# Designs tried in a protein design run: designed miniproteins, single chains, continued (3). Part 21

Each design is a single chain, and the fold is of that chain. pLDDT is the mean over its residues in the fold that is shown.

## One batch from the design tools (miniprotein)

Design m8701
Fold by ESMFold2-Fast:
Structure m8701 (fold): chain A 90 residues (1-90)
Amino acid sequence: SELEELKEKKKELEEYIKKLEKEKEENKEDKKKVKGLELLIETGKEQIEILEKLIENLDNPEKMEELFKEVEKREKELLAKYLKEAEELA
């Protein structure tokens, strides 16, 4: 199941972040290591947000259609802008 695979990936990533936060606490005096760990933690949290959106969309087909329509609308707007700029150069 796609849903179960995404949920497992989310749990794995949450456990990974928890380990990084513990390592950060153990290495508070190493400013360079702390900054590196903070960057990894922030990146991991962003990945969790993406996974949560994918999980939400799998559970709600109507939300998937709305998100696909929004993506398609943005692609059409970008294409129209590109074509207009190309015409002005001709």
Scores: mean pLDDT 73

Design m8702
Fold by ESMFold2-Fast:
Structure m8702 (fold): chain A 79 residues (1-79)
Amino acid sequence: SGEAAAEAIRRVGQEHPGETISDVLDRAGEEAGATPEVMYEAARALAEKHGGEFDGSRPLTDEDIEAMVEGARRAAERA
């Protein structure tokens, strides 16, 4: 679910602050059993915070974690 994905994103991001955005999303999605659509919404929310584009290979920040958590939760509301 989107809530499980949001929790996993926050946990993985905080445990691995040096990992890339893509690595964190992949690991969180696997832990939560999230669908690709939920993880896509997390990434889309992050892109929106950066004017519609972001580099998924860059290191994760705390602000990135919160944006992705918001996106995953919004996916849960629409499902």
Scores: mean pLDDT 74

Design m8703
Fold by ESMFold2-Fast:
Structure m8703 (fold): chain A 61 residues (1-61)
Amino acid sequence: SSLKKSLQEILKKLEASKSPKAAEPIAFVKEVLENLDSLSVEQQVGALLRAIGDLLDLELE
């Protein structure tokens, strides 16, 4: 799905940052991807929005 692809792309960007602040966002996105099929659509969208926010927080600091 497009949502899974977006989360995978965010994960790659977080890992590429090499920032110590990326460790917690990376762990979160990995856990979401592992359990994606068990989450509701609302939970999946919420996880994507959180992942985007975490990535932007790192890039805009």
Scores: mean pLDDT 82

Design m8704
Fold by ESMFold2-Fast:
Structure m8704 (fold): chain A 79 residues (1-79)
Amino acid sequence: SLEEAIKENLEEIDEAIKRVEEKLKANPTPELEKLLEKLKEYKELEKKVNEYIKEGKDEEAVKLFREQALKLKKEAEKL
């Protein structure tokens, strides 16, 4: 289900955040700090999408996810 997919995505994001935090403890770099911030932003996006789904606003959830995912991709490509 969509809710299960979002839960799995959030778990994967949390694992990615944990791995980046562990790398930052070993060797702090500006690049890893920026990556951590982007992962946290992606997590907040997934949480907002999940909130819309819980409110029955599935169309708004899909639109928000697509628009923000595209924005994050464009920002990553500029690096």
Scores: mean pLDDT 76

Design m8705
Fold by ESMFold2-Fast:
Structure m8705 (fold): chain A 74 residues (1-74)
Amino acid sequence: SELIELAEKLIEAAKEEQAVVTEGMAKDLLRALKDPKSTANLIEGAEAIIEAAKEEQAEKTEKLARELLDLLKK
């Protein structure tokens, strides 16, 4: 799944940029994406990740989170 691959890249980017809060949120999103019974709001989750990445100054992570949001909105 393109969404799962992008969420995994997002986690790795957050680790590289030491964005601890963003990494945790990205891991939660990945769990929701892998759970077919999840009622989690994936769009809200992606938007929250973008905000966390901005606060942690994780530029690469923010860009990947925006790409993930765009895929979720299609």
Scores: mean pLDDT 85

Design m8706
Fold by ESMFold2-Fast:
Structure m8706 (fold): chain A 63 residues (1-63)
Amino acid sequence: VSEKERIVPSDIIKKALEANPEASDDEIIQQVAKELGVKAVPESLKKQLTKDILLVRQELEES
């Protein structure tokens, strides 16, 4: 598994929230898509990222 060659989505989410804490989930999904080089995000990935965003928001508040 070549995880070193892939950007971690949670890191992108954290950076996006640091830059704009009031950003909507959709805005953060767009930032993740941009970093991953994905022009359009499928609905299945959007659902996954929305859940990840909620978890990252909670993690940042508890840190």
Scores: mean pLDDT 72

Design m8707
Fold by ESMFold2-Fast:
Structure m8707 (fold): chain A 68 residues (1-68)
Amino acid sequence: SIEDYIEEVERRLLALYLRLSPEQQARLQALMAEKRPQIDAALAAGDDATVRALLDELLAGAERIHRE
């Protein structure tokens, strides 16, 4: 379900966040703040495919921040 996928992504983001420097954590928080209104809009529309795509973008962005 989309709810299960959201929970999985939240767990993965938390695990990654705990390994980040304070500067990287601030960058991830900014990325999350940017994506949140888009995710909320897609959820309100019942567009699970768009929610999943936005969550995948968020994970990719978090991994990129971690590699820097």
Scores: mean pLDDT 87

Design m8708
Fold by ESMFold2-Fast:
Structure m8708 (fold): chain A 74 residues (1-74)
Amino acid sequence: MKSERVKELEEEIEKLLRQLEEAIENKDTKSAMTLLQKLAGKIRELDKLDPQKAAEYKARLYELGLKLSRVLLE
């Protein structure tokens, strides 16, 4: 059902966000780019079911993307 799918997507997104933060801290730019793409896809799925929650995750992803950009420019 929709509520179960939203919960599954949030759990997947939270896991991927943790992995992305770790990759950025370790300067693993290849893994970070792959995780960023996976997160963008999962957030797009969530946006179709719950746009308000998706907006919150989009903001968090954008901030992590900026941190990754700084690592790439070093």
Scores: mean pLDDT 83

Design m8709
Fold by ESMFold2-Fast:
Structure m8709 (fold): chain A 64 residues (1-64)
Amino acid sequence: MDKLIQEHLDRLREVAGPEARAQLDEAEHYRKQEDELGQEARVKMAESVQRAVELIREEERRRR
């Protein structure tokens, strides 16, 4: 796994709640399948990361 992408995912996990962590787990799953699914896996990984970020922002708004 690319170290910079792993560091980014780890940072998101530090601030993520359970729903956002589920999306990060999905992103990691697709990242592991990149060798088999190529571009499709990369697109799905990016979509899962985007959903995780949106959930983190929603969680932050609820805490304020």
Scores: mean pLDDT 76

Design m8710
Fold by ESMFold2-Fast:
Structure m8710 (fold): chain A 88 residues (1-88)
Amino acid sequence: MSQDQIQQLQQELARLDQELAAETDPVRRARLLLRRGIVLLDLGDYKSSIKDSQEAIDLLEPYRDDPVVSSLMVGASTVLSISKKKLK
């Protein structure tokens, strides 16, 4: 990954950290956790990506019958699976 791409991902991570600190809604928080999990995966921080993806799934579980939430859970499960495969 280029230095410019790493810098862009680090800036995205800082924004997501700020947004997550202010977000209390479980579905919105899960969306932010999924986005941060993807950024962490791209940065090679697989352990933190796993943690965020798992937290997103846990937050969404009570709402799984909602089609939008179900789609987010699939996204989070995919990121979790990729990060676990990379961590080995």
Scores: mean pLDDT 86

Design m8711
Fold by ESMFold2-Fast:
Structure m8711 (fold): chain A 105 residues (1-105)
Amino acid sequence: MQSLEDILRAAVQDVRVTADLLREAGFDEEAERLRELAQEAERALAAGDLESALEQVERAVEVVNEAIRRMQQENAPTEVLFRLQLLAITIGGTYVVAKSMLRSS
């Protein structure tokens, strides 16, 4: 049985991967925001605050969507945009599952 904590930890790792991708693409401000959100989520998880961890993941989805819009405007490489879109879907899907599990507990 996968715990809610395990699911949220997986989402945090995806946020970190997204931050690294944004940094490599030259979007340092968005990359730093995602790293901060990942650190806040990890602190919440360490404290057993799953609701706060989930909220940081939700914030990360919004930052990724903002970065995608900006990269489209700046004609960023299609491969980077596609990878970001897949990561946004993955993190968003994890958020929906985690939110459902938290509400049913």
Scores: mean pLDDT 83

Design m8712
Fold by ESMFold2-Fast:
Structure m8712 (fold): chain A 100 residues (1-100)
Amino acid sequence: SLEEAVKLYEEIKNLIEEGLEKLRNGEEISDEEKEELLEKVKELLRQLGELLGVPQEEIEKVIKELDKIYESEEDPEKFLEKVSKVVDETVEKWWNRYQS
């Protein structure tokens, strides 16, 4: 449902925001925490994509993009900012294409 899709998006955004706030407050995020956050975001995006009726191939393309960010961006804050941008752009695209 639309309400479930909004809640999933808000949950993803809250996970990223909590990570960014932790870093901005001078706390560290370990590689293990970074990986755990990525896996949670990927799982929530899969659920969101399925709810919106997004083709599986398109969902997997976004998941691979997130994996590439994890592999290439060593800075935790830049990692979270890049993940946030991909999530926002992806959700806007999926919403406009599959909810119209």
Scores: mean pLDDT 86

Design m8713
Fold by ESMFold2-Fast:
Structure m8713 (fold): chain A 87 residues (1-87)
Amino acid sequence: SDKQMQTIITNTKKIMNTFNDKQLKIFADKVSAITGKKVPIGKSKKQTIDNIIKAIQDYYASTPDTVSSQVGTSLLIIGLLLDVELS
């Protein structure tokens, strides 16, 4: 749902703002691999974060709008965040 997606996006932005450049690049690369579309590294941290969020939103929009797909998208985002923090 839009409300769940907004919460996920807000929390993801908050976490990405704690990332260093290396972690943010790893996360962008992982999102690129999952979505099948290259996430460009921006000239600033904000631009890179905006590019990652757009890729996640576009991927969510391409997934069937069902409870199962919403859970799957949420788990994908959480998994990507954990992979970066644990790497």
Scores: mean pLDDT 76

Design m8714
Fold by ESMFold2-Fast:
Structure m8714 (fold): chain A 55 residues (1-55)
Amino acid sequence: ETKTIVVRAPTREKAVAQAGEKAQEAQDSEGYVPVAGSIRLEDGEYVVTMTLKKD
């Protein structure tokens, strides 16, 4: 199974931290592990997209 998490924040550090926190929550509650991630700057905000997988 796969899950996608999208986080937006005004700084790269905040976006990465929030995405990591959400990924950790998904791992702790349901066993999802991050397998891919991307970060981009969109309209002055950093957007982190993470793909998580559970087997």
Scores: mean pLDDT 81

Design m8715
Fold by ESMFold2-Fast:
Structure m8715 (fold): chain A 64 residues (1-64)
Amino acid sequence: LPPELVAYARELVERDERIPEEEREEALRRVLEEAEVLARAFRMPMSRGLVDLAYDIVRIDLEG
């Protein structure tokens, strides 16, 4: 995963006030893992769009 996309994912998680500070590192790991799964499933290069999709999926899962 490119460092700039890892930084982007971290920014999305840290900006989300619904994620408690102590859970942000775990949420980031889940977003990065989901983004890699999506990239492999769709056979696409990693992009901000895939990170956005991964973040939305993880956020919905965290909400219940």
Scores: mean pLDDT 81

Design m8716
Fold by ESMFold2-Fast:
Structure m8716 (fold): chain A 76 residues (1-76)
Amino acid sequence: MLLEDPELRELFFEAVRLTMEMIGLAVELAVGDLSEEEREELRRRLDELAARVDELVEEADRKAAEKGLPAVFRAK
């Protein structure tokens, strides 16, 4: 199913890794005692990571569709 294909599994884990980093940065933005400069840096990094995750999700979903499998991140 979702993680039985090694190619999809690798793409999934890479996207999860980046998403976990994004969550960590979002938590720092929400509860961290940060300067304005530090907040701007974290927002910039979040935007960069979000773009990379979107690319990985698109590739994983494309490969899943080609294999006749459900979308990796849109599981039913």
Scores: mean pLDDT 74

Design m8717
Fold by ESMFold2-Fast:
Structure m8717 (fold): chain A 100 residues (1-100)
Amino acid sequence: MSEEIERKNKLIEEFVKEGQRLAAETRAKLASGTYDAEEEFRRAVRLQVRYNIEIKGVSVEELRKKIDEFEKKNTLTPAQRRRVEAYREVLDEIEAERKK
């Protein structure tokens, strides 16, 4: 239905806005000298994982499967491998928090 397409477009727009907000915060941290590249990278990954689970309704299991399929189908660069590892760590953190 057309409503489903419109809802998906709005979710994509919200994702773009969150990315822009993260970029603005990163610029502010660079200006203040508090920038940590590793922590900012992990924060970006957490936002993407949270958005997929909470907004798009993708399960933790589905995200793990997509990551595994991506790794199997691609020869990963060091940057892509770091991203895959960060995604897995964030998913582990979310699952651990749910067991509290």
Scores: mean pLDDT 74

Design m8718
Fold by ESMFold2-Fast:
Formats: C-alpha cells, sequence, structure tokens
Structure m8718 (fold): chain A 68 residues (1-68)
C-alpha cells in the first residue's frame, strides 16, 4: 500500500516545475515517514490519500492563479 502511494506520487509529480518537484518531494518524505512510524496502517493510508488529493487540488488552483 505505501509503495503503491509512493508510485502514484512519483507518476503524478513528473519533471514539471520547481514548485511541483518540491511538493512531490514533500509528499515523498511524508510517505517515508509513515512507512517508518505507522507501517501498513489503513487509517494512516487513508489520511495520506486525503493529503495527496488536497495537494493535487491546491496544485490545480495554484496553476490557475499562475496562468492569470
Amino acid sequence: LLERLRRHLRERRGPETPDGLAAGQFLDDLVRGIDSEVPASEEALEFLETIIRVIENGRALRAEQAAA
């Protein structure tokens, strides 16, 4: 599960912008932290998935603002 989340984040990030790379690295660091401290916790994975979705939404909003 954690490996799946990490792969999803990696595929999503891509080599786009410095901001996108920084956000992706932050998410990757969170995944590593969860893997070490709360391994295979379904509740932790749900929480992490929510964070990923929030960041993706924030990224879309920021992209719209930057395109102004």
Scores: mean pLDDT 59

Design m8719
Fold by ESMFold2-Fast:
Parts: structure tokens; C-alpha cells; sequence
Structure m8719 (fold): chain A 96 residues (1-96)
């Protein structure tokens, strides 16, 4: 919906570290199907992007998704702590 589109647009303006942080957190911190659908939509938006940075971030997220849940959770915790804007956007996603 319009709120999801606005949040995805915000994520697309962030650096690769922030994009990876949000993707890792969505995968490991919520069993909510709505959060997973949002994550899928965000990744599809990156796949459709002509920005080489978005393509590289997507490739790293896809590689990360082959790792264990514990490893992905560790990355989410570390990167969100280092990226306060990513943490704020993640909090907005969880508040939906």
C-alpha cells in the first residue's frame, strides 16, 4: 500500500549497509507474514533498480540469506546498532 511504498522509497535512498541491516532484521526478528511480504517487495524493488549499488546490496542480501538464522541475526544486531536511520525505518516497518 502507500505506506509500504513510502518506506521502501526511504530504504532505497540509504547506503548498502543500512539496506542489508533492514533486510537481515526483517528476516530474523519477525514471524509476521506481512513483514516477510514487505521484505520480498523491497528485494523485488532492488532487483528492478538500474542503480549498481542496489544490485550489489541485493547480491549481498541473497548471499546472507544462505547463512544460518543465528548468523543473520548477529549481522542485523551489529549493522542496526551502527546505522541509526536504518533502525528508525525498521521500527516504522514493525509498527505497521
Amino acid sequence: DARQQALIDQIMTLDASSQIAIAAAMRTRSDDARVQAFRDRFMARMAASDDPQHQRALARIQQMDTWSRAQIASIANDLLAKNPRAQAIYDQIMAM
Scores: mean pLDDT 86

Design m8720
Fold by ESMFold2-Fast:
Order: sequence, then C-alpha cells, then structure tokens
Structure m8720 (fold): chain A 63 residues (1-63)
Amino acid sequence: MEEIKERIERIRAELPKVPKSVQLTLEQIIDAIEEYLKNGDIEKAQRLVDLAERLLALVREKQ
C-alpha cells in the first residue's frame, strides 16, 4: 500500500507538466485507485497505477 501511495504522489507531481485533458484523465484514474485502496482491492489499485504511469510515459514521449 505505501508503495502505491508513493507512486500516486509522483504522478500528482507530474500533473502540472502535462496537457489539461491528460491531467483530468490522470486525476480520474487516481480517484479510482484511492477507491480500490479503500475497498482493499490492492490488485486493481496496482493495475491502475501501472496504467497511469504508462499514460504519463506516453505523453512525455509525444512531447
């Protein structure tokens, strides 16, 4: 759980550096991750963190 929270904070730190549309999408993914963590669904939370990180990498590659 602590690792997932750290990864979420890293994603949040990158939000100001990405386009607004991507920022909104990442915020929605973060909200979903937090909901899964509250429900104890660590596997789904982990998969969404991986997805968010891949989306960030893709956006940086295009820039």
Scores: mean pLDDT 80

Design m8721
Fold by ESMFold2-Fast:
Order: structure tokens, then sequence, then C-alpha cells
Structure m8721 (fold): chain A 74 residues (1-74)
């Protein structure tokens, strides 16, 4: 479910922020979850006619994906 994906993402984000070591599989999983959550939010926003919210979700995804990739390289 989307709720389970959000909870999993929050746990992974918590690990990243706390400085705990993360595996390559955890980074890839974090990216997969982010893409699924963002796709869902964009579709939901578009269905509601909320173009601003859809654009915000796209921008937030780009920013977070960049951050994950930068952390993975360290």
Amino acid sequence: SMEELREEFTKLEGKLRSGEPMSEEEFERMKEILEQITDYEIEKALAAGDLEKAEFARRLRESRLREIEEQKKK
C-alpha cells in the first residue's frame, strides 16, 4: 500500500539523516519508493485538477533523487 511505502521511505530517510551506513540496495530501494510515491501523488493531484501540487511533487522528486545520488557517492 502507499501508506506502507511512505513508512518504509521514512525509515530509510531516518537512517540517511542519522548517519547510519546504508547499503547500495537500501539506496536503490529508497529511489524506487520515492518514484512510486511521487507518481501516485502526481496522478492524484492531476485527477483533482491541482496542477500546482502536481508540479511541486515533480520538483520535490527531482531534488530528493539528486540528494540520494549525492549521498550514495560518498
Scores: mean pLDDT 83

Design m8722
Fold by ESMFold2-Fast:
Structure m8722 (fold): chain A 83 residues (1-83)
Amino acid sequence: ETLEQYKKQVEILKEGDKRVEELAKKYNVPVDTVATAFVTALILLEKGVPEDEIIKYLQDKFKLPEELAREIVAFAKEMLEKL
């Protein structure tokens, strides 16, 4: 792993924390639930799982509203594109 990859991962985590808190407040969902769902979305996107499958998985596994699951996946995808 390069220092550049490490730096981008740290940046993703910082942006993730801020966005996770914003989404948790907006949708009235626990911060830890949104954080776990966000990290799960990042891992699944990195493994090449289709966005639609990830959205459905987050809704079922974490009992998230569809709109929140979509926002989490969209944000995770945006963060990975910066890597």
Scores: mean pLDDT 77

Design m8723
Fold by ESMFold2-Fast:
Structure m8723 (fold): chain A 93 residues (1-93)
Amino acid sequence: SDIEKLIEALEALANDATAENIEALKNTIMEILNLTEDEVEAAEEFLIELLSELLGIDESTAREILRAAEKGDPKARELLSEAAKKAVESLKS
């Protein structure tokens, strides 16, 4: 199931918001949406919209958090982990 794949990637991110787990989530979104390698920006936009909704912030701020987390910022990674946890709880309901 596409939902099961998404939950698995989000649970990994909730446990540890590393660059590898962020990349794995983007790859999962690309697979679910049938996007190709040249459409990676569309998967990134989807993730930014999701973060914006889950954290109650603007898309520009969500984009900054995603970029900071990818670069290893501990506070950004903690926010991303919390957002992923909320997403998992919502999808399992």
Scores: mean pLDDT 82

Design m8724
Fold by ESMFold2-Fast:
Structure m8724 (fold): chain A 80 residues (1-80)
Amino acid sequence: EEELRARIDRLEAEVKRVQEEKANGTVSKEELIERYTRILKEAAQLVKELRENPKASRELLQRAVDILTEAAKLLYEVTR
């Protein structure tokens, strides 16, 4: 569905943006934790919705899982 694809595109763009801002030193550790936690929650919800949708493409599901995995990894690294 177009809505699910748009949500995935937005989350992928947001992960990239947060990583770029982190590299530039413009984001605090607290902001990184908050933003990665939000991305993780939204990606988890997308994975659930995509798994429950019989018309959803495997590609969209894989992209959502990739975002979820990356957000979880980034959150783990920043909370140390």
Scores: mean pLDDT 81

Design m8725
Fold by ESMFold2-Fast:
Structure m8725 (fold): chain A 73 residues (1-73)
Amino acid sequence: MSAIDEQILKLHNTKINTIDEAQKVLAQLDELRSQIQQLNRQDPSMDSTKLMMLAMGAIVDAEIQLKKLQQQE
């Protein structure tokens, strides 16, 4: 388990109550996704696929929360 894995799980478990919070979580997840892509480019033998799946799951959940909050406007 990598530091990136722990950061993704922490962000995924972050409670999102406002549009600002959702955008902040998405920005941090997008940064982690970029780091995973860089790791895969540097070392293709790294298990980046599992990390990418975890990051994408967290991003999708945060995007759903953002859309839900935006629809309340």
Scores: mean pLDDT 78

Design m8726
Fold by ESMFold2-Fast:
Structure m8726 (fold): chain A 74 residues (1-74)
Amino acid sequence: PSPEEGAMAGGTAAALSALFGGADHVSYKGSERGYQAGKEAAEKGLNVTEAMRAGSIAGAQGARDAGQPAKEAV
């Protein structure tokens, strides 16, 4: 495994770890945002740690922001 591939995978994994477990819809939104942030960080040449941090922060923020709208839509 290469550092570049690890950065993308780490961003996604960190986003999932940062998400509060219990809601599939909230987790989905958080994972998607975290994956995108991790991918962008890796494309900018950031290392695995930076990509994971960007992914986890974006994932947690995305999950929190999407939580209420998703629940109210149901």
Scores: mean pLDDT 57

Design m8727
Fold by ESMFold2-Fast:
Parts: C-alpha cells; structure tokens; sequence
Structure m8727 (fold): chain A 87 residues (1-87)
C-alpha cells in the first residue's frame, strides 16, 4: 500500500488525473475512519499527506502482523511498521 501511495503521489504531481482521484479517495476513507473512531471531528481540517502516510503505514503494519501470526510468525509492532515502510 505505501509503495502504491508513493507511486500515485508522484503520478498525480505529473498531472495524472486518475492518480489524483485515487489519492483523494484514500484520504477520504482514512478521514471517515478517524471521524467514526472519534479521533477527528467533521469540521477539523483535512489530514496532511504526512499524517495520511503515517496512518497507511499503521494499517499496513497491522495487516502484516496479522498475516505473519496466521503463518505462525510472531513479529513486533516496530518490525511490522518497518516492513510496511519498505514496501
């Protein structure tokens, strides 16, 4: 997910309208999740790209940790985050 986010960000900067639309959708989904969790109010300013990337890394890290556990591998949260960032 993080590698796709970076690729979309670079393509959007180059004028790819589809990449811009996908980035907007990803930001909207994350914002909606945070509002539902009470971490963000509907009237708060939209998340920065840096904050969005941190949340995507956290979500990816949770998925990596869950999949590793299903395979019988125990990894720390820090190791899962590192793997998410290197994708």
Amino acid sequence: MISIFKELEEKAKEGDEIAEAMLLMIRGVINSILISKGKLKEDDPPLSDEETKKILIDLEAKEIKKKALEEGIFISEDEARKLAEEK
Scores: mean pLDDT 68

Design m8728
Fold by ESMFold2-Fast:
Structure m8728 (fold): chain A 68 residues (1-68)
Amino acid sequence: MLSEEQIKQNLDAIVEVVRELAPHLTPAARARLLAEIREGIARMKEQYPQMAELLDAALAEVERILAA
């Protein structure tokens, strides 16, 4: 089981990696990455429903970065 702190750190790391990669991705690669992250977040929300707000916030930030 991951702690809230570990989940927060992992989400922050994922957002920063997405931010670094986004300028170098094709539209097809951006769509694929977003789909994979959405699936991952959905699974995490099932396992850690108490983290739903944190997970939704991270997904919203990823969507914002990849939509630009």
Scores: mean pLDDT 81

Design m8729
Fold by ESMFold2-Fast:
Parts: C-alpha cells; sequence; structure tokens
Structure m8729 (fold): chain A 92 residues (1-92)
C-alpha cells in the first residue's frame, strides 16, 4: 500500500471506531464496485467526514457529485452494518 493510503485508512478507522483491516476491506469493495482507485475513494470519504461540500470534493478529485454521494452512501452502509454486528456480539 502507498504511505498516503495507509494514513487515510488509519484516520478512517479511528473516526469510525473500526479496525484498519475493516476499512481496507470496505475500500477494496467500493473501489471494485465503482471502478475507482482505493486512494481516490478514501480521499473523497475523508473530505465528506471533514464537512467539505460535495461539489468541492467532486471538483478537487475529478469526480461527479453523484459519484461522491455514492461513495458516502456505500461507506456509511458498510460501516453501519459492521458496527451493528459488533454491537450484537457485545450484547451476547
Amino acid sequence: MRERLNELIDELAERHGVSRETVSKILSEISKRLNLPQLKVAEAYLLVLKGVPISEIAKRLGLSKSTVKRIRFEFEIEVGMIKLEEAVKKVM
């Protein structure tokens, strides 16, 4: 992995309270599904979490606004499902 991608994975893992392996898996799945590099998916989502407007993220990364919205949706669904599974295990 590139140094910058590793830094983005670490920050995303900390912000969501999930493992680096979990973030890496989510990035791989979204990257494959949207046919985008993992680095670009990670950068787009981190900017979303920092409150950068979708239109600015799209312009900075050379993506459509719909693609940025899809990256946000896909990440939130995947992280939400994993957190739900972890919560169920902790109640048991």
Scores: mean pLDDT 78

Design m8730
Fold by ESMFold2-Fast:
Structure m8730 (fold): chain A 67 residues (1-67)
Amino acid sequence: SALDEIVQLLRELGFSDAQIARVRARLERLPEAAQQALLDAMKSKDLPESVNVASLADILALMDSLP
């Protein structure tokens, strides 16, 4: 699932299990389309230079900006 792929990418980026659990809990409340959009953004690496994907705060802000 998109959620499991996002969790795996976060682990590969060096996020702790506690940080991953917080992101996972937030993502579980989003519709599947929003989860897929976030996954596609993370995979494309076509993120604005102002967004650091290695930062939990930046990932949470990105999720809040999804439709």
Scores: mean pLDDT 71

Design m8731
Fold by ESMFold2-Fast:
Structure m8731 (fold): chain A 93 residues (1-93)
Amino acid sequence: MLTPEERERIVREAPRIAEEVLKKSGLDKETQEKIVELVRDYVETHPETFRSLESVRRLVEAIVEELKKNPDIKPDEATLGRVLARLPREELE
């Protein structure tokens, strides 16, 4: 169980972790910036979903994989929803 201070740290650091993962992704800068915004908004509204910054990193990696498998989709809330539906299985691998 995370303390309030640990949750605040995850919320604060999540955009930085997302940027680090995305720089290695090969996606265009506009797409990277949209993913950072989506991840920040989700982490701010659902901080309890993340037990560590590693969980945030896994979410970003899963979003990158989804976009690479289907380049016609946009980095939006619908894409995030599909990734989140799949993420618990990836965390258990």
Scores: mean pLDDT 76

Design m8732
Fold by ESMFold2-Fast:
Structure m8732 (fold): chain A 84 residues (1-84)
Amino acid sequence: MTVEELLAQTSSSERMPERMSQRAAVKHLLAAMKQQNHVPAKLKSMTVEELREYILKTFNLEPEDLEDPEVFEKVALSVLLREP
């Protein structure tokens, strides 16, 4: 599943549940970024797995760190805001 596909699905829900998978966390962040027109084009074409690995490598995080939706949300937001 691509990031672009996740963006389409986030249109139905803007609120993040307390327990959320990595995919749902990305969907929530991308929905917020889409409203502000700040989603980089390159990230839309990436798969969720590619985005996850990009985040892990860029921030030198362990895979388990991204299981926490709050941690993943903060890291993904930093990545999305950093990329033009």
Scores: mean pLDDT 59

Design m8733
Fold by ESMFold2-Fast:
Structure m8733 (fold): chain A 86 residues (1-86)
Amino acid sequence: SPRQEIVARAREEIEALMEKGNVPADVRAEALALLDEAEAAETDEELFRHLRRLAEHIVTATADDPALLAELQAVLSETLAALRAA
């Protein structure tokens, strides 16, 4: 579905940014697991719940890297806009 494709693109972008930012592998794995849950979500409520948890996780994961936080928040913002348009 278009929604699954949008979330899959966000997953690839977030994974690449976190790897480039040297985010620890376990922290990256948790973010990717939340995106996998969002991609598998059957309802808007489930999708938004998983994306909210991802946003909170990203803030915690990037506490010492405001530039990486800004890049990851931009990907999430674009993803939410694309999901709203789909």
Scores: mean pLDDT 84

Design m8734
Fold by ESMFold2-Fast:
Structure m8734 (fold): chain A 105 residues (1-105)
Amino acid sequence: SKVDALGQVLEQLTGLPASSLISDGKISFENFEKMAKALAEQGMEEFAKELLKLAKELLEEKGVDSLDADDFLELLDRLIEESDPDWSTMARNLKDTFEQLTAQS
């Protein structure tokens, strides 16, 4: 399922269990902050800051408290367009992995 694909991508990215990041198939802003902390501890502090900024903007634009799997793909697209080249490449790789896992489900 898309939720299982999302969980695998997030576990690969953060090293945290999917069950700690996803509630009812969605990611809350609190869980994005948890992801950002894990990314910063891995040396990806700039990517973590851009992820949080764009996640907050997307949550506010949609008027929701949490993002689903399709919203997360939109977030990755924004990271690809708005981030520095190194982080844009990382976001593109995450999107490709998510789409591959979804195609296998």
Scores: mean pLDDT 83

Design m8735
Fold by ESMFold2-Fast:
Structure m8735 (fold): chain A 58 residues (1-58)
Amino acid sequence: APAQAVDLLMKELGLSREQAERAAALLQAGRTREAADVGGVSEKQARGAQRALDALGL
């Protein structure tokens, strides 16, 4: 995942860098439920993060 995507997930979801790297890869693959599980966040929060990444072209 690009560094900008990881940084955004750390800021938006409060994830550690390792969790954010894994979650970013899952979100880019459209695997929002699994990204939420990895981050310990709700699917709604993960979908919000996915929209933010999409808006930034990440």
Scores: mean pLDDT 81

Design m8736
Fold by ESMFold2-Fast:
Structure m8736 (fold): chain A 85 residues (1-85)
Amino acid sequence: MEEIEKAIKKALEEAKRYVEETITDPQSRERALKMLEEAYENILKNYKKWNVSDEAAIEISTGTILAIAEMFVAIDKIERERKKK
């Protein structure tokens, strides 16, 4: 694996762990994990087309993966607060 791809995969594994530890609802967790995997696959397919430095490609990719994880965690928090009334 290229160093870029290794860094992106590490970010995916960290994001997946964060989702698994934070989101307790099984359906919400499965949805978040699926979206993270899909984003990772799209990044791997397209990052070479971005014509940016390796460092920039890592930053964009890891930032995107983290943003997706944070988005699903935020949705889960809002839904949990709504349920508690």
Scores: mean pLDDT 80

